Designed miniproteins, single chains, continued (4). Designs and how they scored, part 44

Each design is a single chain, and the fold is of that chain. pLDDT is the mean over its residues in the fold that is shown.

## One batch from the design tools (miniprotein)

Design m13609
Fold by ESMFold2-Fast:
Structure m13609 (fold): chain A 69 residues (1-69)
Amino acid sequence: SEELDRLLVRAGREMFEAAKNGDLEKIKEIYEKAREEVRKLGLTPEEQARADRRIDALYEYAEKLAKEK
């Protein structure tokens, strides 16, 4: 879905900007907010599972970047 793709692009960008500052707390805040917004999209269970995997991957990558500081 285009709405989902836009949400994930925005969340990834915001998490990576927080990662540049080593701000783990802000990365987690963005991640939790993005998960909540995905839940509000009314996706099917299959789409939800796919979206959850994508957002989890963005979060994992951002955390790794922040911890390398």
Scores: mean pLDDT 84

Design m13610
Fold by ESMFold2-Fast:
Parts: sequence; C-alpha cells; structure tokens
Structure m13610 (fold): chain A 56 residues (1-56)
Amino acid sequence: SEKEKVRREVIIGMLEIAKETEKYLIERQKDNPELVEKLKKAVEELEKEIKELRER
C-alpha cells in the first residue's frame, strides 16, 4: 500500500541518518580502536537493514 511505502521510506531515511552519525563517531574516536570496531559493526548492520527494506 502507499502508506506502507511512505513508512518504509521514512524508516530508511532514519537509518541513513543513524549510519552517518555512526560514521562521524568513527572519525572522532580514531584513538579508540575497540570502540571504532564496534561502531563499524553497527554501520554494517544498518547498511544490511537499509538494503533489506529497499528490497521489499
């Protein structure tokens, strides 16, 4: 339905913002390798979720 399409696009937009925020934190926290690795995994998970939503 149109409402489901709009809801999906809103969620995708929010996930894209979250991904960019995590990438910003990676750049700011370069001196903390353990935290950077956790943030990179969070980015990968967000990218996977965005892809799955776009493929629906």
Scores: mean pLDDT 85

Design m13611
Fold by ESMFold2-Fast:
Structure m13611 (fold): chain A 64 residues (1-64)
Amino acid sequence: MKAVEEAKELIKKEDPELYKKLEEAGKKIKEEMKSLSPKEQELLEEIYEGMVLIAAGVIEAIKK
């Protein structure tokens, strides 16, 4: 999703440490997904993407 990639770039630019923590969390989520059904994997990926978008929105709000 294009919006998620834009959000990741914003987080990486404004808060590199938070970006690193989000990438580590994403890797752990992908490891957990190996034992899940395809529908559960899709849902968990959507949840992770939502968290990235929320983090970017919070960064933009604080930057004001």
Scores: mean pLDDT 78

Design m13612
Fold by ESMFold2-Fast:
Structure m13612 (fold): chain A 67 residues (1-67)
Amino acid sequence: VLVAALKAAAAKGDVDALVSLGVVLAILGQYDAAIAAFKQALALDPANAKAKTGLASALAIKAIKAA
């Protein structure tokens, strides 16, 4: 339910919802989807510190797991 609600808000351009969706997807181990959510948040608000930090963390975790 929470993920579905966050996806609906994110589809309407809610930056905070995109950041929250990215965090939830990363917790679920869906790093590619989390990276996509953080990139969308940055496309809407390039200065968003939480989206920048989330994207960097998701990319780092994906790189570690790929090594």
Scores: mean pLDDT 78

Design m13613
Fold by ESMFold2-Fast:
Structure m13613 (fold): chain A 110 residues (1-110)
Amino acid sequence: APSAEELLAALRAAYAALKAQNPNDFEGLITLGRAFYAEGAYEEAIALYEEALALNPNSFVAYYNLGLAYYKLGEYEKAREYVKKALELAPTSEAAKELLEEIEEKLKEK
């Protein structure tokens, strides 16, 4: 299996190719962001999700994934902001409700 560094290098090459061939590919940006997230590259995932959000500012998926990535970084106030925006777009999302509850519990910690 490739190392984490080899996987991250491949993902960075894939992002460069995406920007060269289809810079407005919302689904491609989300897919690559999720792949960076899976490798623990949360800041790189955030950058891709922010780029996706610029293309579709009413995207539940972009807001939810931003909230999740900020949660992983321990940036709980930012995570809460993004997850609340996701819930404004999809009020019945159980995943977003559960993530918001986890964030609120973290924010209660001393």
Scores: mean pLDDT 89

Design m13615
Fold by ESMFold2-Fast:
Structure m13615 (fold): chain A 63 residues (1-63)
Amino acid sequence: MLKPVTDEELEELKKKYGINVSPEELREILRDFAEGKITLDEAAKRLGVSRETLKEIARELLD
């Protein structure tokens, strides 16, 4: 499950990893991934990042 994440924390993640989707879209994609609704590959593709980058993000935000 995703930890509670503020919009400010999402903006910092976007800046750190070069993510161009909105904070709301980023939150939605991360939630769908955490709930098993989308795969790691689909989440990475939607965010425009590598699988390795998404694993790093997930490690920080999931349990």
Scores: mean pLDDT 77

Design m13616
Fold by ESMFold2-Fast:
Structure m13616 (fold): chain A 72 residues (1-72)
Amino acid sequence: MTVAELRALPPEERARAVARALGWDPEVVDPESGISNAQIAGALLRAAERAGFASPLDLVRHQEALAAALAA
């Protein structure tokens, strides 16, 4: 699933599509912050676009690798 494929979707469906691709339920909301999985997925899509990643999943994998390296 690429950024270009997500851009072909209506704006309201893009975040939900990213969440589902990550294995998340887009309707789940964190009770402490009030932030939904769909809102987080939408932010990841925007971050991937700004950073030049082909997919939001590529951004997530890159950030997981960086976080693991920093935690070591």
Scores: mean pLDDT 76

Design m13617
Fold by ESMFold2-Fast:
Structure m13617 (fold): chain A 89 residues (1-89)
Amino acid sequence: NPLDEVPEVQQAKQLVDDATARAQDLILSGKSVAEAQAIVDQAIAYLDQVEKLALQVSPPEYHEEIKKLFEELKNKLKTAFEKALKEAE
């Protein structure tokens, strides 16, 4: 997959995995939900910046795929956060 070779895409995937793990640990350990929310919010804001950069460095033919990928990454992060909140109850 040509998009997997884009450094910005690799960085975005790693960021989502790291943010998910940190947020889940905070929630499931009975720690601060507010801190977990801040991690998720910061990760989403950073994904928006990385998406913009990825679009600037990539050929136009990949722009729609990049936008879909970043939307999926943001949704994955949000879904994982919501799941962790439900599991903590």
Scores: mean pLDDT 81

Design m13618
Fold by ESMFold2-Fast:
Structure m13618 (fold): chain A 75 residues (1-75)
Amino acid sequence: MEELKEGLLEAARAGDIDKVRELAYQLALSIPGVTEEEAKRLANMAARLVEQGIDPEAVVEALVTAAKNIAEMNK
């Protein structure tokens, strides 16, 4: 999880949208209770936020928070 967060931060800072989507998907799936379809949606959200110039750290925080909230709802 922490390594995926760091990788996502680096990809976001580099503006590598494809890598952001890939790592965001893996990070979301690493949270128990998040489905594959939900993880794909969250990954697309993270990619769009990076494209819009949102701070990389805020993007990672938003992704993790959304994924945890989804996991709690799926309990």
Scores: mean pLDDT 83

Design m13619
Fold by ESMFold2-Fast:
Structure m13619 (fold): chain A 58 residues (1-58)
Amino acid sequence: AEEEIRRLAEEAERAAVAAITAAADGNDKLSQEYRERAERARREAEELARKAGLPFPL
C-alpha cells in the first residue's frame, strides 16, 4: 500500500512537471493531458492512503 501510494504520488509529480514543460514549449494540449494525468494519479494516491488509514502525503 505505502509503496503504491508513493509510486502514484511520484507519477503525479512527474506528470505535473511535464505539464509545466509542455506549457513552456507552447504545447497547451499536451500540457492539459499531463495535468489531467497528474490529477488522476494524485487522487488515486489519496484514495489508497485513506483506505489504508495512512496520512497523505506520506
Scores: mean pLDDT 79

Design m13620
Fold by ESMFold2-Fast:
Structure m13620 (fold): chain A 60 residues (1-60)
Amino acid sequence: APPEVPPGLRFHPAGSPELRASIRRLATEHLGLPQEEADALVAAYEADNGAFGKRLQELL
């Protein structure tokens, strides 16, 4: 039971599986990246949201 963690903080680091799937879909379908690169972007998002943003910006 996570009542000690405010609801907003739950989405800050990892996000939901649905959000993770949406990021992967964007990378593969919209940006045309291979599956391996899409998985790397998801991992970057989970580790550091700022690093994810910079990687995505370089791929645009």
Scores: mean pLDDT 61

Design m13621
Fold by ESMFold2-Fast:
Structure m13621 (fold): chain A 55 residues (1-55)
Amino acid sequence: MAEEEARALEVLRLLAANPDRAFTYAQIGEALGISPATARRYIRLAAERGLRVET
């Protein structure tokens, strides 16, 4: 789904912009205005859809 893919890319972009920081799902959620569960879902979606992640 295009909107979910865009959000997953936004999560990846946040992590790429802060490579020296370890983010929890709660911190990602706070930064993007989403719940920790939603942040986890977008990270999982990015991996399942073959979006490039450096993890």
Scores: mean pLDDT 70

Design m13622
Fold by ESMFold2-Fast:
Structure m13622 (fold): chain A 68 residues (1-68)
Amino acid sequence: MEEVKERVERLKATADRLAPQIPPEVYERIKKLIDEAMKNVETDPEKAKKLIDEAVQLLREALERLSA
């Protein structure tokens, strides 16, 4: 539980830090996934982990598109 919370917090901090470099539409999707993960940390930690993984993949894709 704590581990999942810590991962969500780190991901949020990273996304916020990179927000100016990410297209607003993509950033909004990432934030939505992070927010859903936060909501599910208490009720469904497994779902929260999946949402975190999706947000991380989306963040990677956004950064790659910026470089491409």
Scores: mean pLDDT 78

Design m13623
Fold by ESMFold2-Fast:
Structure m13623 (fold): chain A 69 residues (1-69)
Amino acid sequence: LEDLSELELAVLDTIARHGGSATVEEIARDLGVSRATVQRAVDRLIEKGLVEREGDTYRLTEKGREAIA
């Protein structure tokens, strides 16, 4: 699995708790961080292939689920 920051792992865990997809707003509220902070983390996770964007939501890929298993 790819090396992940603490924030990136927390974002993946939060998306998983929302059933595998979540909005930036939901993630930011759950983690107590700014939307900008979440957006940077999800952008990195998309680059790593761990999250994909579907409209206003971000969902876990197979690799993303493996990273937090």
Scores: mean pLDDT 83

Design m13624
Fold by ESMFold2-Fast:
Structure m13624 (fold): chain A 89 residues (1-89)
Amino acid sequence: SEEKELAEMKEEIQHIFDLLKSQIEDPEVQKALEELEKALIEVLPSLSPREAAVLVTGIAIEVIGLLLDKDYEGALRFLKEKIEELKKL
């Protein structure tokens, strides 16, 4: 059951990041999103479903906010910081 929940969470993460990439025309931000998606999927088995959901939701809300403000520099900084945080887990 937990393996199925992790697989469903992975699919949901991929869908969320595909949506975020569709909102961004900056190639560096798109690359950072792809790197963050990979890092998040790598750490997913070490997180509870709740921890994963909170982390993904938090990232999505912040990125959407920065994109609405057209703050691509802020978005890139935020994504790079989150990638580093995930690599330390």
Scores: mean pLDDT 79

Design m13625
Fold by ESMFold2-Fast:
Structure m13625 (fold): chain A 57 residues (1-57)
Amino acid sequence: AAATGDVAVGWEHLRKGAAAIAAGDEAAARVHFEKAAAHFEAAGRTALARAARAAAA
């Protein structure tokens, strides 16, 4: 389902964002957290979308 696919892609971007933070690449991390937020929003996962946006800021 589209919502399930968006959740999976959102989590993939959260993992990549966390890896970028561990590598010291804050700019790459922000891009991944922004993409995670967009996918969580598309899936209706409002709390996850807010958390990802906060991480991107």
Scores: mean pLDDT 81

Design m13626
Fold by ESMFold2-Fast:
Structure m13626 (fold): chain A 66 residues (1-66)
Amino acid sequence: PPEVLELIGKAYELADEAEAKGHTELAQRVRELIEKAKKSLEQGNFDEALKYAREAIEVAEEAVAA
């Protein structure tokens, strides 16, 4: 679904911002969640992909707010 791809794109942007701010460990965690979302998409598991993409956004938003 386009929603999952949009969330993955946003998560990448936020991960890069978090890393630029010195939150390297949180940026790495976000990228790990993105890879899980992409893997779920490849398997056709859209609900799981959406769950991981949303979790990536949540962690990334917390990282950039710090």
Scores: mean pLDDT 83

Design m13627
Fold by ESMFold2-Fast:
Structure m13627 (fold): chain A 118 residues (1-118)
Amino acid sequence: IEDFKKEVEKRIEKMKTLSDLEKLEQAARFLGEAASRILQALSDGKPEKEIDELVDIVIEALREIKSLITNPEAQKILDETIKKVEEYKKNKDYRGIAEVLREAARQLLELYQREKAA
């Protein structure tokens, strides 16, 4: 958990130095990795409290990433994702959280490809 938090902080600092387009790609990659981390914690039988702490780190990271992104479609995707993750956390639906993060990653990657091709 503490190592993951430190990893996330370093990733966000790096994102501040990237172009708007590259920020979309890094946001998508982070969301996919966050989903994998949550699923791994579930598979490893981590206690609910530890998984909740992991999810809280992800939620705060998503808020920071949203603040760094200028693309309004990406901001909307991230805002909707944060709201869904918070709702699923209340219900302790950690698999649902992972699915939401993966879907958001897919949407951000599609947006990145469209913007890159234009």
Scores: mean pLDDT 87

Design m13628
Fold by ESMFold2-Fast:
Structure m13628 (fold): chain A 98 residues (1-98)
Amino acid sequence: MDREAEAREAARAAAELLEEAARALEAGDYKKAVLLAVAAMILAAEGLWLSEDPEVAERLREAIRLAKEGMRAFDAGDVETAVRLLREAARLAREAAE
């Protein structure tokens, strides 16, 4: 598997974990949501490191930014905004996986 294929696999895994983190927040499982969001950001960062495609890199960088913003919203008590931002991050990570 080449580096771009590995980057797309990491991006896809990050997207799936971000979607699961958003669902965990909606279910009130905050510990699970935080662990999933952190794992997703690590995978997105791995994809960003592996990819030489500037469009993939930009989508993953934005996904990491939105995931961080979502976690800050959660820390501030805004669960609804956190869910929305994590889902938007998941969408960008999924687009990077295409």
Scores: mean pLDDT 88

Design m13629
Fold by ESMFold2-Fast:
Structure m13629 (fold): chain A 70 residues (1-70)
Amino acid sequence: ADELTARGIEAYVKGDYEEAKRLFQEAIRLDPNSAASYRGLARVLKALGKDEEAERYLAKAEELKKEAEK
């Protein structure tokens, strides 16, 4: 999961948003509790103009972070 999230961030920085989206989705499939992967996907979706979807994934990332504190 960590390697996929790192690759997703690198793809995002290079402007390859479709590749970044794929990598973050794969990371979520391997670890559905990864707040970092949901945050990464939200950044990509916002860059693609999908602000409402990005907000949903950002909220999920915050929820997972809060649950980890319990």
Scores: mean pLDDT 80

Design m13630
Fold by ESMFold2-Fast:
Structure m13630 (fold): chain A 74 residues (1-74)
Amino acid sequence: MSEVEKEYVALVQELAALMTTLSPESQRQMRKLMQELEDEREEMRKLSDEEAKKKYKEVKEKVDKQVQQILSSD
């Protein structure tokens, strides 16, 4: 796997583990976020490694903000 793919796998595993500690409502929000992340991952597979790394940093920042919002609401 590319470095970006490894980062995505690690992030998805982290979100999945976190989801097990959340309320059913927050779990639904987390599943939606994980689905959006998977869609972004498929788009990144079409990019060069350099472009994918840059895009991943932007996606990671967005995901971190969304996760904080979900955790704050739980």
Scores: mean pLDDT 79

Design m13631
Fold by ESMFold2-Fast:
Structure m13631 (fold): chain A 78 residues (1-78)
Amino acid sequence: MEKQLELDTLIALAVMEAYLLKKAVERGADPETIERLKQRIDELVKEAEELSKQLSPEYQKHAKEDIERIKKEVEEAL
């Protein structure tokens, strides 16, 4: 349960940071700000991927789907 909540929290934070990245790009933020947001998302995704490996196959599948969605949103924002 606790590791599942931690994974869900990491995914939620990555979704939030991806939204902030999209807003930063739309507002014409400087390249340094955009790069920092990209780095934070990358770190959260890496932590989520590693944590998901410790969970059930069903949870790994859901985590992979959520992570791929986040990666797509980042690509579409840039």
Scores: mean pLDDT 84

Design m13632
Fold by ESMFold2-Fast:
Structure m13632 (fold): chain A 99 residues (1-99)
Amino acid sequence: MADEEIFAKPSEEDRQKALELLDEAVKVDPRAETNARIVRNAIDAGSRAVAWLVAGITKRDVELGSIGEKAGWLIIAASYYVAGDREAAEEQLKKAEEA
């Protein structure tokens, strides 16, 4: 599939890691619940495109102050794990840990 040629398919471990990060984001900032729900729906639907779009939306939400930085970076990291971009996910996770 064309989407699989762009990003490596997420492993079951990366998928579980994404779910854990989404749960933590909502604990840190309940305002992240809507974005977390969309990422969970992307996992269920197998939609890398939706996961990638939510990463961009969440970055804007952090920049506007509508979601806290730590929760926002956790959602973005989870989105990249779902999209199959482990390197980008790990970079965003480091930002969340430093926030």
Scores: mean pLDDT 80

Design m13633
Fold by ESMFold2-Fast:
Structure m13633 (fold): chain A 96 residues (1-96)
Amino acid sequence: APPVGEWSPLSPEQREAAKRAVIATVNAALAANPGAEVVRAAAAVVGDTLAVVIELRLPDGSRKTVTEVRDLGAAPASPAAREAARRSAEAALAAQ
């Protein structure tokens, strides 16, 4: 599995759910981009909102970035929380 960025402090249950969501997001990105490989990936959690940013290398050598935001809690996240998680994940990817 590709390395992922740092987590915000999470309960063990939230950490397990976040790891499963990251794996599902990576698999979905690869399924949508046949023959691509993961160059790097980062994930961040802000409150109960997970963002995953994945940089792919396509078969032609070009790069593609895929961003996915998911709710880890029972209620949908606010747009502000989703944006904060996305920016945090993008910053973590850039720091690699």
Scores: mean pLDDT 76

Design m13634
Fold by ESMFold2-Fast:
Structure m13634 (fold): chain A 78 residues (1-78)
Amino acid sequence: MKLSDRELAVLEALDVLGPSTARELAEALGLSQSTVSRTLNRLKEKGLVVAERVGRTTRYSLSEKGKAYLAELRKALA
C-alpha cells in the first residue's frame, strides 16, 4: 500500500495527537479543513482511520490497520 505525502502526514498526526477532528488536524498541520477532510475520507476508504460521531462533531482515530501500517513503515525505515 502506498500513501501520498499528505495522507502520511495526516496519519502520523493522528498517531501523535490521538482522536482528533478535521479542524484540530488542520490546525496542527497548517492545512485547510477541506484538504484534511478529503485526506481523512481517502484514509477511511483504505481502512487506516475510523470516524466516530461524538455529539456535534466527527472524531477520527487510527484503526488497527492504520497503527500496524505506521509500525511497519517505521520498522522498514530504521
Scores: mean pLDDT 83

Design m13635
Fold by ESMFold2-Fast:
Structure m13635 (fold): chain A 69 residues (1-69)
Amino acid sequence: MDEKELLEEAKRKIEEAREALKKGNVDEAYKKLHEAFKLVGQLKDPPIALRNELIELGTEVGKAQLAKL
């Protein structure tokens, strides 16, 4: 898979995770976030902005999971 295809797929998974979180589907958001991390991990030089977006989204998903307790 090309770097460009990996980058576009990762961005799509991030958007899907954000939409799932917005709908309250925390488990789905976590799944999509995990898929995005796997795709970004295959990039040789992932953009800093993309890495920051994953960290911020991971924090939001983590907070939502804690709210279930």
Scores: mean pLDDT 80

Design m13636
Fold by ESMFold2-Fast:
Structure m13636 (fold): chain A 77 residues (1-77)
Amino acid sequence: SELDRLIAEAQRLVDEAAEAAAAGDFERAAELLERAARVAAEAASLDPEVSEEDIERMRERARELVARLRRLGEEAA
């Protein structure tokens, strides 16, 4: 299903982001997490139990995490 495909893609992107962060590439980790958040929001929009408010909350949390990763990259440089 499309939902299963999007979940798998989001999980792959999160795994890649974790690997990038572990390697000290916080900017790449932030970019990958940003992509994962977009895919996850699309997947959530296909779930009838998830509201538009839940999706926006998810996007806000992802923006906070991306900003934190970029800040860690700046502090490590």
Scores: mean pLDDT 80

Design m13638
Fold by ESMFold2-Fast:
Structure m13638 (fold): chain A 99 residues (1-99)
Amino acid sequence: LLEKGKEYLEKGDYEKAIEYFRQALEKDPNNEEAKELLEIAQGKAGVVREATADDFIELAKRYIEEGKAEQALIFASIAMLMGNYEEAKKVMEEALKVM
């Protein structure tokens, strides 16, 4: 349980990491390592789970590099609607050049 939680934490799957650390604490409520790792995973889950405009811009840039201009344009448009107009506009222009 504790080792599985650590594996998911390293992979960035914070929700699964939390579940395994909670299960470890159900088996041993005084496991300080499991308590500390649970707090770390909960903190990271709160920071990472909500996709930001910048996340969609980075995704759009990756799709441009892969030659998937239509997907890049969609994700750049989402980033623009979320409030990152300047960078999203540049990425949209680059996507249109690859089409």
Scores: mean pLDDT 74

Design m13639
Fold by ESMFold2-Fast:
Structure m13639 (fold): chain A 85 residues (1-85)
Amino acid sequence: SLEEKLKEYEEKIKKDPKDALALLEAAALYLELGKPEKAIEYAKKAAEADPSLKPIALAAQAEAYKALGEYEKAKELFEEGRAIA
């Protein structure tokens, strides 16, 4: 299940809080589970842990803001991510 996969990534993050890939994968799973605020939190942490993931993390944040109905914010983040990709 998505919840089981999320638990697996949460265990990885618990062992290594700077595991940028695990943070990004957890963000994607939170979005699929309908928890966009958590997705934003984890995507931001992923970009902080590894700045090379910033374009992907911005895209994840944009999708989460879209899920929250914050379309202007989503558009800004998507455009920023595309510009630096």
Scores: mean pLDDT 87

Design m13640
Fold by ESMFold2-Fast:
Structure m13640 (fold): chain A 95 residues (1-95)
Amino acid sequence: SMALIEKQKELFEKLKKKLAENNGKVEATLNGKDLIFEQSPNDENTFAVYDKETGALLYLLRLEDDKLILQNASSGEERELSQEEVDELIKNLES
């Protein structure tokens, strides 16, 4: 939906801003899991997403055609972030 596209763009901008303000690392919770987001060194539109407890790379989150695509780092499977996930991350970044 148009509303989801606008929220995904908002999340992308908030992540970029918070990374710049917090020395390249941002903590957020998604689906009950504590995560660390970092800017990918190879792509300005991609974030690397790590498990806070283990340091394992779990996902790559990228902006593609105004959509936030979550790629599983182990399987390579891709999906768009849901509205609920976008809302959770925005709220977490504003806390």
Scores: mean pLDDT 84

Design m13641
Fold by ESMFold2-Fast:
Structure m13641 (fold): chain A 62 residues (1-62)
Amino acid sequence: SKKDEAEERIREIAEKYGFVNHVAVAQAMRDAGFSDKEIQEVLSKLPERASGEEAIEALREL
């Protein structure tokens, strides 16, 4: 699913860098086929520097 693709990319970025930022989350979601509205909804729930777990939880709430 689109959520599974975005989760996998977010997980990889967090594993490599120790965190995800809004740019990384937005790009992972766009590549997976999410709309700008869905991306904004997820980003509104996240700090500027988030853990992979925080970003994945926000994505799952969508």
Scores: mean pLDDT 88

Design m13642
Fold by ESMFold2-Fast:
Structure m13642 (fold): chain A 84 residues (1-84)
Amino acid sequence: MKIDEDEVLETYALMLLHLARKSKDPEVQKELIEKAYELAKKIKNPDSKKRVAEAMREVGEKSTDPEVRELALKYAEEIEKEAK
């Protein structure tokens, strides 16, 4: 039995985005968003990519920091574009 790499990458990316949403430090939020984006780029399954992109978009939409918002929304769009 081998673990599905896409499922592991999706799970880690979603956990990082959840932590980004809970963080009050914009620098920590940006680091977590960037790490989640790097994981999302390695995902091959388009449905897994779309779930990560949607979670990242939610982080951007709910962020009060302009840089965090811009970064998350930009990465969400890039992931969604690659998933199609």
Scores: mean pLDDT 83

Design m13643
Fold by ESMFold2-Fast:
Structure m13643 (fold): chain A 92 residues (1-92)
Amino acid sequence: EAAELAREAARYAGEAAKAAEGEGLPGAIGGALGAIGGAFEVETLGSAEGGRAAAAGGEAAAEGARRGGSEEGERYGREAARYGEEAARAAA
């Protein structure tokens, strides 16, 4: 369960990064990479901290995308954050 939720967080973070890359938004890309790293920690270590890191990265990606005017990147970042929080709860 936690690993499946983390995979969804990573998938949405990847989409946020792609949207942000087209717009040249390094803050959103950095947040998305953080979310992917946190998700990987859930998948490999079962880490609730990794899930929280994925959520924080997804929120950072969404905020960076919003400031840059990418509605698509913002939406994907929010989904990554939501799945990161669910992965953290499932891993706890």
Scores: mean pLDDT 81

Design m13644
Fold by ESMFold2-Fast:
Structure m13644 (fold): chain A 96 residues (1-96)
Amino acid sequence: NEEAAREGARKGVEWVKEVGLEEASKLLEEEIKKNLYKMDEIREKKDGEAGLNLTAYFLGAMEALNAVAEGENDEERVIERATETASAIIEERRNR
């Protein structure tokens, strides 16, 4: 799931570069809403790994936007910080 979180973090950074933080936050919210039905399908099929990967991706993107909002300007630091935070959350969910 770390790779999914890292991909999400990279996507979050790309959105901020293309459209700025405010519009990137709206894009993330829209993509999450769009994928809510996909999460229901994954749950019905009992594909827990696909569900965790999708969750890690959106957590990575969300944490990247949070890092930028807090004033982190280094793209690599944003991605690494977001990946570590998202991965820790997913690992906690796996151990429950």
Scores: mean pLDDT 77

